# Designed miniproteins, single chains, continued (4), part 90

Each design is a single chain, and the fold is of that chain. pLDDT is the mean over its residues in the fold that is shown.

## One batch from the design tools (miniprotein)

Design m15335
Fold by ESMFold2-Fast:
Structure m15335 (fold): chain A 64 residues (1-64)
Amino acid sequence: DLFARFDRDGDGVLSEEELREFLRSLGWDPTPAEVRAALRGLDRDGDGVIDEAEFRRGAAALLR
C-alpha cells in the first residue's frame, strides 16, 4: 500500500528519489546525504535500491 504509492516506476523497488519523497510525505525534508544514509541502512543487499521488505522494515522503524 504505502510502498506502492511511492514506487512511481512500478518496478517493485524504491530508488533514492522515491525514498526522499516518502520521507517528505512524513513532514521531513532530508538532505541528499541523509537520504543516502537512510538508503544504506535499509538496503541489506547493497544494490542501491530498497525492495518492499526492506521498506516495510524501515517504515515501521521510522514511524516509531
Scores: mean pLDDT 70

Design m15336
Fold by ESMFold2-Fast:
Structure m15336 (fold): chain A 101 residues (1-101)
Amino acid sequence: SAELRAAVEELIEAANELIKAVLAGDREAAEKALERLRRAADRILALRHEPLPPELRFELEITRGMVGIALGVMKLIGDEEGAALLDEAIDLIDEVLAAFA
């Protein structure tokens, strides 16, 4: 549906904002992006009885990979707060992907 596509696009945008904010050390922007990601995930989960188009699943999997790379960087430089925010984002994306498995 258009609603499912919009919710997935919002989650991807929020995840990209989170990565950018964490890498920049902008904690307020990162926390705001994570809240947007949580809301987008909740909207997607409300639509879990709809089929997930393969292209949207692929975009979510790519987004998860990008968050994972950023998490690796945060762990390497010892940014425990940034790592925790990115870990939560991965958990939310995994929950969304599992709901449509």
Scores: mean pLDDT 90

Design m15337
Fold by ESMFold2-Fast:
Structure m15337 (fold): chain A 101 residues (1-101)
Amino acid sequence: MVELPPAAEAMRSAGRALAAHVKRALEAGESREFVARAVRTAMRALADRYREAGREEAARIVEEAGERMARAVLEAESPEEAAEAVLRIGEEAARRLEELE
């Protein structure tokens, strides 16, 4: 069994890290499709860890946040806009995870 950090804290940390990555990757000229896929993959991996730990509702919240983040990256007109949207979605998901705790 794997001991996981508090889901809300892990989600905030992931959101901040992904927002920074999204900004850098888009500024470096990576495609929005590639960056969106990377975000979805990272968030799905986090959701799968919670699912394996029997935390199905937390996994669902994280997975839904990942899909919203990926869409925001595809729709954003600037790296800053994409990063800001990813950060906001992460904070919204963290708040929902706090309601489970």
Scores: mean pLDDT 84

Design m15338
Fold by ESMFold2-Fast:
Structure m15338 (fold): chain A 61 residues (1-61)
Amino acid sequence: SLEAEILYTLAVMYLALAKRSKDPEVRKELAEKAIQLADELYSLGDTEGAERVRKEAEELL
């Protein structure tokens, strides 16, 4: 769905910002935002996108 595509793109952007952050608190906050978006992707039926985002975000925590 278009909603899932938008949320996935947003999650990828948060993950990219987290990876560039040198501040561990900022990195954690951005990774947590990506996890919230992964939960929304699960609710929309994008299980594969959600799992990909969650795994990558958890590596940054």
Scores: mean pLDDT 87

Design m15339
Fold by ESMFold2-Fast:
Structure m15339 (fold): chain A 65 residues (1-65)
Amino acid sequence: EEAALQAAGDRGTAARKEVFDRLRKVAPDLSDEELTQLVVDAGEAGARSLDEILAFVREQVEKRK
């Protein structure tokens, strides 16, 4: 049980790091706090995959400019 939860946590951490690395490439001028907020907003909008989160962030960044 705990080993399975830890393995899921490790995958979640790796996925989070990959998401943030790609987000910084998409929106290099935004702070880590702003990027975190956009990820939260994407999740609330129904984004469930990395590609959906990246698409949401790209659209929000473009709309703000």
Scores: mean pLDDT 68

Design m15340
Fold by ESMFold2-Fast:
Structure m15340 (fold): chain A 88 residues (1-88)
Amino acid sequence: DPAAARAAGAAGDPAAVEPLIAALSDPDPQTRRAAAEALGRIGDPRAVEPLARVALEDPSEQVRLAAQRALLGLMDREQLAALRAALA
């Protein structure tokens, strides 16, 4: 359900990460796109490898673009966290 995936992403719930990773394999491209967008909003590093696979391999261009956007956001968050740790 793409609406449920979007709601989980908006809530930023870490418990939604594993269900959303599973939703990246859904037969519905709208559900896969919504799952990629939701994982990007949550920003959990567990999503990096699944999103990278989708960004390269998904048959839908819109799903690949959503996964690429999510990865950029995750990388920016990880880079900021690494910088903060290095300056501590």
Scores: mean pLDDT 77

Design m15341
Fold by ESMFold2-Fast:
Structure m15341 (fold): chain A 69 residues (1-69)
Amino acid sequence: LLEEAAKLLEKAISLMSPEAQELAVEAANYALVGDFEEAEKKLKEALALANPEAQELLRKAYELIKEAV
């Protein structure tokens, strides 16, 4: 689960700007420590800056992290 989430996140990040990448990584880190309120806030900010392909990959990665934690 976490390995699959990391792979999806890596792929999403490769399709995004540095600003969106930073927000996506912050969202993942908050989710991994169980702070889903802050994770969803950062995820929403990252998604607003991401293209549709990156958005789909980010959402899938986030769901896998939530399942793993």
Scores: mean pLDDT 79

Design m15342
Fold by ESMFold2-Fast:
Structure m15342 (fold): chain A 80 residues (1-80)
Amino acid sequence: SPMEVTKLLAQLIAEESEAYLAVESPKLSKEEKIERLEEALERLKELKERAEELGDEELVKRLEEKIKEIEEKIKKIKEE
């Protein structure tokens, strides 16, 4: 339904904001940044499963791209 898609899009945007804030926060340790990004990653994977169930291929693609971006950010932080 359009409402379910809108809800998933809103959650995707919220997780994008959370990932940005986690990386940019001067108060978070490297370990805390990784933990928050891993938590966001798990929630994004759950959103992807819901998008797949709804058959929204475009939303699935957007979620896959965001999951990959966060995985790459985690790797970069671990290498620092």
Scores: mean pLDDT 84

Design m15343
Fold by ESMFold2-Fast:
Structure m15343 (fold): chain A 85 residues (1-85)
Amino acid sequence: VEELRKKADEAIAQKTAEGVIEASRIVVELLDRGEYETAAEVLNKILSVEGDIDVEAAKALGIIRAVTHTLGLSPEERARFLAAA
């Protein structure tokens, strides 16, 4: 978990579309591992990144991926993620 959090923080610090896309993949991996609170933390950091149109498009893709993954979660798992987001 800590290595994924570190990779996400490093990717977000780049403030590029590629960095945002990489961080969004880490959100999905955290969700797959049951780390809902950490996944929400990373997603919130992605949403706070300011950049050009490519960065905004990457952020939108990240949101779509996270939402799609929550559709497969139990009500309890979904509540944990949404409460932390």
Scores: mean pLDDT 74

Design m15344
Fold by ESMFold2-Fast:
Structure m15344 (fold): chain A 92 residues (1-92)
Amino acid sequence: AEEVIEELREIKSLLPESAVTSKSLLDAAIQLLQKPEIDLEGVKGLLVQTVVSLRNHGVLTEEQAKELIEKIRAARDLEELLEVLRELKSLL
């Protein structure tokens, strides 16, 4: 969980100040990841909402958002999710 949390913090730091909604969703995902029992589906849901918010605010293209959402939904564990987050960070 620690590696995913760190990646989310780095993503948050790269977002513009106007990305208030996306930053709040990332903070919520970090809080879920800090719990003793990790709700992976809850984390994935918040990250899908984050990607949608970034697309709606012009940070991501429609095509980038679609691909990231599909990959987030397909992630079976935190390791697969971390790879998708690294891809997201590379686009910022």
Scores: mean pLDDT 86

Design m15345
Fold by ESMFold2-Fast:
Structure m15345 (fold): chain A 61 residues (1-61)
Amino acid sequence: MEELVKKMIELAEKEGDLKTAKILELAAKKGLNGEEIAKILNITPEEVKKRIDEAIVKVLD
């Protein structure tokens, strides 16, 4: 797993955002795109993108 993505998952887990942690794991471990992740988790592709974008902002802070 990329070092950056591992940190993003750890931060999401520490914040109690298990849904974002799962999204990041599916993207990093299986290389799934937002539409595929949305189908697996029964959420919208827009929610997947928003959660990934928020995780990136947090890790860069």
Scores: mean pLDDT 79

Design m15346
Fold by ESMFold2-Fast:
Structure m15346 (fold): chain A 94 residues (1-94)
Amino acid sequence: MRYLVTVRVRLAPGATLEELVRAVTAAVAEAAAETGVRVLSVHVERTGPDEALVTVYVEAPDREAAERFARLLEERLAAQPVVEAAEAELAPLP
């Protein structure tokens, strides 16, 4: 089934969008490998001077795999020096 994972990110002072894109690329790859979900697209958008929105479109075998992916992505992003806070939301797609 297909899911939309949306992560709201608050950037650390002095962090750039380019640094965030690199961190997101690594975190998405690692979370996908650990959960077996297939990543269809990744979009990173600056929504404010210190805020960005990360949108990941995934195909997962079940809801539990999609939920694990969202949690791992949130944890891995929150661990990055360029990220002050990260909060993930999961929505099923029809």
Scores: mean pLDDT 86

Design m15347
Fold by ESMFold2-Fast:
Structure m15347 (fold): chain A 101 residues (1-101)
Amino acid sequence: SMERVQAKIEEIDRVARELKGMEAQKAQLEIAKTLTPEEKELVRELAKKAVEELRKAAPDDTSLDWAAALDYVLLYAYVEAAESGDPLLAGRILEEFIENA
């Protein structure tokens, strides 16, 4: 499932670059909905671990570790938002996750 999770991250990133506003939000939620329950649990674990690894590495500049951690947290936020049906939840999760890392 890691391979599929990475593919979903790439789709969400592409949508964020190509679409704006409500259309981007809807497309990203649809991508998150395509994950299986097992993949959703994997995303939760990956987001948590990526944030913890980022804290330990203490990157002082833009690195691949920062981008990867943010991608996992973003996908996690959209998974939770899709399950709740509220895209505002994604922003709240992202803020809380970064603050608690």
Scores: mean pLDDT 71

Design m15348
Fold by ESMFold2-Fast:
Structure m15348 (fold): chain A 62 residues (1-62)
Amino acid sequence: SELEEDIERLRALPPEERAKLGRMYVQGKSVEEMAKELGITPEEAERLKRALDYLVERGEPL
């Protein structure tokens, strides 16, 4: 599924980038801010955020 692909993409990020994304997520930063900070498109940041939402809601690790 697209969600499974987005979760794989999230987990494939370098450890430093994943940590940065996690901090921004907890701080409630916008998709635009996440995209700029990680050097990715807003669409890619939105997909990563959806994957994070899914994992957090289920208590699953990154």
Scores: mean pLDDT 82

Design m15349
Fold by ESMFold2-Fast:
Structure m15349 (fold): chain A 73 residues (1-73)
Amino acid sequence: MKEEAEKYRQEGLKAASNGDFKTAAEYFRKAAELYLKDDPNSPEAYRLMAEAYLFEGDIEKAKEYTSKAAKSL
């Protein structure tokens, strides 16, 4: 459900703006899961996964998902 995914993405952006990167990662991951449920090759989902991993400090996973998002465009 795209509307619910967008709501989670907005909550994640708000958390990131407040410096709460753990909460931001959790919301971005939830948004990505909803996009993937609707479209398994969603570039939006891959970008959100990359952001979530970046907030968690997993740079290698963040790079992997950023590449997937770029390839899907």
Scores: mean pLDDT 79

Design m15350
Fold by ESMFold2-Fast:
Structure m15350 (fold): chain A 70 residues (1-70)
Amino acid sequence: MAEELIEKAKEYEKKGDHRLAALYYAFAAGEYFTSGNLEEAEKLAQEALKLDPKSRIAQRLLEKVKEAQK
């Protein structure tokens, strides 16, 4: 579930592992995107990108969300 992925992301963020935190935020964003919750998907993908600006997963997901919102 996306909520479990967010909990994992917060856990890694507290430990200072920004790359793993970003990865789990990106996975949670993907789940929300698949369920049609574009607003939450965008928010979580942006959080992932703040933690890891080089995350191709987060970048690609933001592109998909923006296209779906047009």
Scores: mean pLDDT 83

Design m15351
Fold by ESMFold2-Fast:
Structure m15351 (fold): chain A 56 residues (1-56)
Amino acid sequence: GLEELKKKLLEAIGKILDAIGDIIEAEQKGDEEAIEKAEKKLKEAKEELDKVEKEL
């Protein structure tokens, strides 16, 4: 139902925010490999968000 979609939406948004935080931390440390991994997580989280939006 709609409440389940809202929960999935919030979870996807949370993953996006976590990935952005990981990117910022990796950039502060100058860890290029960690930046690339965090960017991949961000892309995957955005794809999950897009799937949830298409279910609305």
Scores: mean pLDDT 83

Design m15352
Fold by ESMFold2-Fast:
Structure m15352 (fold): chain A 69 residues (1-69)
Amino acid sequence: SMDVLELAVLEAKGFGYLLTGDGEKAAEAFEEAARLAEERGDLELAEAYREQAEYAREHGEEVAKRILG
């Protein structure tokens, strides 16, 4: 299914940017994933992605530092 593949790609991008400390790009990827989840009616998944985007935007650099420790 196309939606599953698109969400997987956006999750991979978001996680990748988060690991490299690029919280803004990670947040953009998660926000796009939230939009796709919402369009398909998965409001709980959309909420989870929006929360992840907010966290990435605020703490992206700190998350990278914790993972690299």
Scores: mean pLDDT 79

Design m15353
Fold by ESMFold2-Fast:
Structure m15353 (fold): chain A 96 residues (1-96)
Amino acid sequence: MDIMLEMLEAAAKQNEKKGNYEKAGEYYRLLGEIYRYDYKDYEKAAEYFEKAGESYLKAGNYEKAAESYRLAAESYKLLGDDKKAAEYLAKAEEAA
């Protein structure tokens, strides 16, 4: 059981609750990258990239929000969920 992943998710949630949206986005993006590249868990990767995009959007970091939504779209595409992939690609374009 990987205590590091649990600590990263806890850190993301705590920063989000405190309104530290930039830091929350950084932790969620890191979780998305770990699930995508290390575990090839594209469903978890998509969830965390989506949370990263929402957090960066709330922080006013539109560039990182758009990038995170594109990564979520790519993860859904790898899952074969073309509808969700299109949805998150549209969110990326709206954030940019």
Scores: mean pLDDT 87

Design m15354
Fold by ESMFold2-Fast:
Formats: structure tokens, C-alpha cells, sequence
Structure m15354 (fold): chain A 59 residues (1-59)
């Protein structure tokens, strides 16, 4: 249903934010470089853009 897809969308947004925060924490701890952090964030954004598109196709 549209309501279920909307809740799934909000849950995905929260998951994406959490994953980006984890990457930024690794950068802050000096465990990865700024370039590595940027690349990892880009991959997360690409993965979630694909997942968002999948949900939108059902709306």
C-alpha cells in the first residue's frame, strides 16, 4: 500500500543517515582518509537511490 511504502521510505532515509554517520565517525577517528570517506558515502547514496527508486516504482 502507499502508506506502507511511505513508512519503508522513511525507514530507508534513517538507515542511510546512520550509515553515513558511521563513515563520518571512521573519518573522525582517523581510520579512513577524507577521499575514502567521500567514496564510501557516494556508494551508500548510490545504493539507497536505487532502493528509493524501487519503492517509488510501487507508488
Amino acid sequence: SVMDSTKEMFNLIAEEVDRIVDIRNLLRQGKITPEEAEERIKKVEEEFERRYKEIKSKL
Scores: mean pLDDT 83

Design m15355
Fold by ESMFold2-Fast:
Structure m15355 (fold): chain A 71 residues (1-71)
Amino acid sequence: MELKEEAKKLHGELLELIKEIYENHPEKHEKLLELLKKYDPKLQEKGEAKDYEGYIKLLKELIEELKKLLE
C-alpha cells in the first residue's frame, strides 16, 4: 500500500474513533480534547511536510491512546 493511502486509511479510522467517543462516551470528551490538542499540531506539521511515515506513526500513536480511553 502506498504511504499516502495508508495515511488516509488511518485518518479514517481515527475519525471513526473520535465519533464513537463523542457520541457514546461523553465522560471521556475532556480527555479526547486533550489528546487532540497534543497531536493536532504534530500531525499538521508532518502532513504539510509530506512526511507520510511520520504522519502514520503519529496517527497510530493517537489511535492507540484513543483505544485506551475506551478501556
Scores: mean pLDDT 82

Design m15356
Fold by ESMFold2-Fast:
Structure m15356 (fold): chain A 68 residues (1-68)
Amino acid sequence: MAEKMREVAEKARQLGLDSVAELIEKAAEFYERGDLGKAASYTTAAALQLVAEGRIDLAKEVVKAFNE
């Protein structure tokens, strides 16, 4: 759900990961607009950046928030 995605974005911002938070917020916007392809693309980009930052926990939350 878009709301859960925005919660993960806020957690990313609190960690100083502003670029990741912006990707998650874009994913939530596209999800709310019904553009699931772009929402999935931005979700994947955010999850990959979170893994690169060592935040596998948040990467799992982002993917779960997109899927339910």
Scores: mean pLDDT 83

Design m15357
Fold by ESMFold2-Fast:
Structure m15357 (fold): chain A 80 residues (1-80)
Amino acid sequence: MKKKEELIKKANEYLIKAREAWLKGDRQTAADYYLKAGKYYFEAGEYEDAIASYQMAIRLDPDNEEAKKLLEEAKKKLEE
């Protein structure tokens, strides 16, 4: 499989896990999974999906400076 396709598949798996954790009320676990999903989308060049995932991570964990930094990095990629 091509690397991009593998990264998107991994991102989608973490996105599902994030939603499941959120539905169970596990806010911190959901935030961590959204952050992981965003990182895989970013590596795949799927910057819009990365932004959405990082925004969810920040909503669930507003003090997560890594998620805020990665959100700005993904936004810059869309400006290029």
Scores: mean pLDDT 86

Design m15358
Fold by ESMFold2-Fast:
Structure m15358 (fold): chain A 60 residues (1-60)
Amino acid sequence: MSKEEIEKLYEKAKEIIRRGIEEGKPLAGFKEATEYLKKNGLSEQEAEDVAMKALLDVLS
């Protein structure tokens, strides 16, 4: 996967997590972002790592 593709996936994961937080469901948003990343070619571990970084970025 290219760096550009990973960057696009990361930004989309941030959008999903931000929406979840705004809806009062941060854990659901995190889970949805992780599943989105897995469906787009990341392993479970990679998806969790990217989703966690996205969550921390959204909270900052």
Scores: mean pLDDT 82

Design m15359
Fold by ESMFold2-Fast:
Structure m15359 (fold): chain A 58 residues (1-58)
Amino acid sequence: MTLEEKLAITKELLKEYNIDPNELSSEDRKKIKELIEDDSLSKEEFEEKLRKFLEEIK
């Protein structure tokens, strides 16, 4: 999965959960960045982990 695809999924999920990216804490941004930079994750694993994280911070 490309960085461009990961960024597109991230933006869409933030919009879906009605999370303002400008209101994310530095810790939350760091966690999202860590997930995006993890090349070991499949597309499904990335989306699942990101959804779970966003549900916790909602």
Scores: mean pLDDT 80

Design m15360
Fold by ESMFold2-Fast:
Parts: sequence; C-alpha cells; structure tokens
Structure m15360 (fold): chain A 107 residues (1-107)
Amino acid sequence: GLSKEEIGRLYLEMGEYYLKKGDYENAVRYFRAAANALTGEEKARAYTQLGIAYDKLGNYELAIKAYEEAIKVDPNNAEAWRNLGIAYEKLGETEKAEEYFKKAESL
C-alpha cells in the first residue's frame, strides 16, 4: 500500500492537475489534503500551492493563511513570501506587501 507521504504526493499532483484545468475548488481540496499528509519542504510547497488556489478564487485572507503556514514550515520559501506580498497588495495593505517583497528578494 501507499505510505502517507506517497499519498500526499499523489494529492499534490491531483491539486496541480485541477489548478491547471482552472478547477480551483478541487485544487484547494487536494492541496489541503497534500499539506496534511506531507512534511518539510513538500508540506511548504503544498501550502504555497493552496494559497495560489485561494488567490485564484479571490479569497485573499485564506491565501494569506496558507502562505503563512508555508513560511512557518520553510522560512526560506521565496515564492511563499512573494505571494504573501501579492495577497496583501490585493487587500490594499501596500506597506505590508512591500515588506514581504523585500523579504522574498533577500532570499
């Protein structure tokens, strides 16, 4: 049988499939399942992809929470820092966005 980590990688692949297809609701479902099953850098990747799917749905507050979870797991994830900045910019919080963009560029 598949390990929890192998199942997590399958969920990550399914999430990426639905994201490319434009099915953002199913992308959220599978990326959330991937984040719950994976650890370390792959967990951070799953949270970053979850944030991107929420952003595509216009749910910027949930996108921010997902990017913050990615950064807690992997503080060197420049993509998560950059996307966190983009989400804050979309909420009109320009000063926070600039801080997070500078953090991404420092990595």
Scores: mean pLDDT 91

Design m15361
Fold by ESMFold2-Fast:
Structure m15361 (fold): chain A 61 residues (1-61)
Amino acid sequence: DDAEKSAEAAKEAAARGDATAAASGAYQPGLMGNRELGLEGARAGTQGDAEAAAEGAVKAA
């Protein structure tokens, strides 16, 4: 499932402090199913919170 790959990429981005890449990873799961969780993660990432963005991506996947 591509959502799992996006969540993994978001976790890797968060580990290196890349909030923008983590937000992109959260957005992908949001489109596939858990839109609310994915959008919350994407919003956190756009505000610079890479860790919250990765968490949203994992929960949305």
Scores: mean pLDDT 69

Design m15362
Fold by ESMFold2-Fast:
Structure m15362 (fold): chain A 80 residues (1-80)
Amino acid sequence: SLEELRRRAEEHLADVEKFLKSIVKNEETRKKILDRYRAEVERILADYEAGKLTGYQALFRLLAVREEAYVEALIEKKKE
């Protein structure tokens, strides 16, 4: 359901925020990654509501964008 996907997205957001705070020291860089991540999550949820994605497809996309945020954070950490 959309409610279950929103709950999962909230759990993932908390994980991403915690990871960013732990490894990325620059506040503006954290904000940039987090803003992009939030935009991608909202797009996934909107596509699910529009019937463009099944529940499993939406879940796999949520997992993928979380991993992408972690990778982007690690790349930005290396530049610090």
Scores: mean pLDDT 86

Design m15363
Fold by ESMFold2-Fast:
Formats: structure tokens, sequence, C-alpha cells
Structure m15363 (fold): chain A 65 residues (1-65)
């Protein structure tokens, strides 16, 4: 079955958060720990916040290699 409208909206929020965290990490504006706290304050759960930070950090590391 296709995702619900709520699930689609939540996935869009996750993608937006990932892009913002990635951009800020790439510019050195925040640390991975600060990014995780920022995501938790926005209502993401611990596991989702850690996944977003890990994915963004891995991409930044790849771009620097």
Amino acid sequence: AEPSAEETARNAEIVRAYREVRDKLEKGEITPEEARKWLLERGFDEATAEAIVAAAQAQVEMDKA
C-alpha cells in the first residue's frame, strides 16, 4: 500500500531536516551532537534524529574525501 498523507508529510519533513542538517554540518555551523539536539527539539524521535545525523555526516565526509 502507498504511504498515507500523514506519512508522506512526515517523510517530507525528514527530507527537509536532512538537507538542513547536511548543509549546516558541511559549513561547520553545527556539530553532529547539536544537529541531533536540534532534531529532537523539532519533534523527531531519538532513532530518527540519529539516522538523519548519521546520513548527513556520512555524506559530508564523502564530499570531503
Scores: mean pLDDT 78

Design m15364
Fold by ESMFold2-Fast:
Structure m15364 (fold): chain A 120 residues (1-120)
Amino acid sequence: MSPAVEAVKSVMPEELAKKYSDEQLEEAALLFENGIYESEDIKVLGLLAYLLSLIASTEAGPLLVKVLKSENPDLDLVKEALKKMAEIGDENALPALEELKKIDPELAEELEKKLKETLS
C-alpha cells in the first residue's frame, strides 16, 4: 500500500474508507497534494472534498455541491465532510447544506444549527 493511501485511511472513518479502492484513495491524495480539483471519477471528487474539509479549504464546499448534484453521490462521505465543516464553523459549507436539504432535510437543519452556534 502506498504511503498516500495509508495517510487517507488514517483520517477517515474505517467504514467509509472500506467503500473505496486503493486506486481511488491514491488519486484523491495526489489531487489534494497538487491542488487539483478535477477528476473523471465523482467518487474521487467526494474523497477530495472530504480531505479538503479537514483543513477548512475554501474548495471543499464547491466540490461537495458538485458531488451532491451528481447521479449517485456517496451521501455517507458527504455527510461526514459537512459534519467536520460544521464542527469547525466553516461557512463554505452553507451552499452544500442547501443541496443536502433536498436529500436529508433533518440532517441539513441540524448541521446548519451547529454551524451557526459555532459562529456565535
Scores: mean pLDDT 83

Design m15365
Fold by ESMFold2-Fast:
Structure m15365 (fold): chain A 73 residues (1-73)
Amino acid sequence: SRELTLLVAAELHLVGAEFSLELYERTGDERFLEEARAELEAAEELLAELPESPRKERLRRRLEELRRRVEEL
């Protein structure tokens, strides 16, 4: 389904954001920080298209946690 496809895509973008943020924290290379921000933006856009569900809420919480980490750097 389109819904499942968007959920999986959002989840993969959040994984990408976390990975890029981890690389930034270890290397200090700002390109990884910009990649993390782009991945978070992509995940947010995909989640906005979805109806409320337990899986969407879990991904939304993860997105908010990662966004907070970026903003606190």
Scores: mean pLDDT 89

Design m15367
Fold by ESMFold2-Fast:
Structure m15367 (fold): chain A 82 residues (1-82)
Amino acid sequence: YEKILERLVKELERIAKLNKRDTLTAMDVEAAVNRVIKENDLTEEQRKLLREMVKELSKELIKRGKTEVTVQEAKDFFEKYL
């Protein structure tokens, strides 16, 4: 899973840079995960895990009344499950 996390972090950083923001929306994180799934030959279990993590992150944002996370916060969240 180390390589998946590395690819995901690079994609999150790319999206933040393209949007000229220091933060990512839940939609940005979902887009990053979908890109990693598409461009890497991942197993079905790895794809399911990544999609579930996006759902859990979205739930946490709603509970905290937030719409955005930093790249570091997203990385820390995914490291907990990978």
Scores: mean pLDDT 78

Design m15368
Fold by ESMFold2-Fast:
Parts: C-alpha cells; structure tokens; sequence
Structure m15368 (fold): chain A 68 residues (1-68)
C-alpha cells in the first residue's frame, strides 16, 4: 500500500475509536487490514524501544512503510 492508503486506514481507525493516537493492538490491526507483514512481537519491540504506549498517525505511517 501507498503512504496515502496507510494514512487513510489509520484515520478511519482513529475516527471509529474517537482517539488521536494508536496503541500496539490498533497498529497491528491496521497492518493486518493493509496486508503488511508485521508481527505482534515486532510491534511490541518497537513501542518498547521508543518507551511509549501510543504512536502518532505520522509515526504509525512511517513504521508501516518500513515493513513493506
């Protein structure tokens, strides 16, 4: 998927949940919907490496683009 397609799916997820950032479960759900091959372990490791519990939409787009 393109960066625009990834951002669109992320924006839909955020709107449906009424939140402005994505947790690891939400990020993994977006990846699965887009067919991007990322594991729950990779998502967990990324969040742990940053010391955060949520990502901004822009951070989530860059993470998913790096896993295509």
Amino acid sequence: PSRAEIRAVINEMLKSLGVDTLDGVQLLAVARKLGIPVSSKEVQAYFESLGVDTLTPDEAVEFLMSHQ
Scores: mean pLDDT 85

Design m15369
Fold by ESMFold2-Fast:
Order: sequence, then structure tokens, then C-alpha cells
Structure m15369 (fold): chain A 60 residues (1-60)
Amino acid sequence: MDELLEKIRELMKEDPVTAEAFAAMALGLAKRDPTASPEQIARLEELYEEARKLAKEVEK
């Protein structure tokens, strides 16, 4: 899971729009995974919100 979070952070620096899409997909997968901890889901949710903010700035 940590590798996935780092990948999303890297994408946010290079391509925020792609990072938002990737974070949304990862969050959806984590919510469907019964072995995912609430803490891991919360971390993905935080990254998704940050990616969304950056993507909105690019679309101005």
C-alpha cells in the first residue's frame, strides 16, 4: 500500500489530472478490499483530495 501512496504523490508533481484519476481508482479498489485498514483508506482519501485540488488549478 505505501508504494501506491508514493506513486500517487509522484504523479501529483508531474501530472495532477492523472494523479486524481489514479487516486480515485486506488481508493475505489481499497474500499472493496476487506483486508484494507481504515487508516490506509483514510490516507488514500487524503491524497485523492490533494490531487483534486491540484487538478482544479491546472484546469484554470
Scores: mean pLDDT 76

Design m15370
Fold by ESMFold2-Fast:
Structure m15370 (fold): chain A 68 residues (1-68)
Amino acid sequence: SMEAEILAALGRMYYAIALLAASKGDLETAIESLEKAIKLYEEAYKIYPSEEFKKLIEEARKKLEELK
C-alpha cells in the first residue's frame, strides 16, 4: 500500500531526527521524535501488516527505552 509506505517513510524521517537529536544531547526532541516514529510505524502496520513494519516498531521502541 502506497499510504502505508508513505507513513513508514515519515516514521523513518522522525527516527533519523531522533538519532541526530540524541547525538547532540537534545533528549526531549529525541524522545518526542521516537514517539512520532512509533505512531507512524503503527499506523503503517495497521494498514499493511508486514514483518518489516513490525521490526521498525520494535527498533524504535528499543531506542526509546535506551534513552529513558
Scores: mean pLDDT 89

Design m15371
Fold by ESMFold2-Fast:
Structure m15371 (fold): chain A 65 residues (1-65)
Amino acid sequence: VDEAAVYEALGLIYEYLGDQALSRGEFKEAAEWYRKAADYFEKAGNTELAEKMRQKAEEAERLAS
């Protein structure tokens, strides 16, 4: 079992869920999904994607209120 590959896949899934929530105007939900994606990308060792997801989460939170 490649743990890093599993974490990267989970990160991609949560990023996709965040993008879907964002398209529905569910900004708070989108931010939550992006934060989960960031956590999994970090666990996978992908610091660049983790940072990108944190930025997307922060932007979604700003759009919420």
Scores: mean pLDDT 86

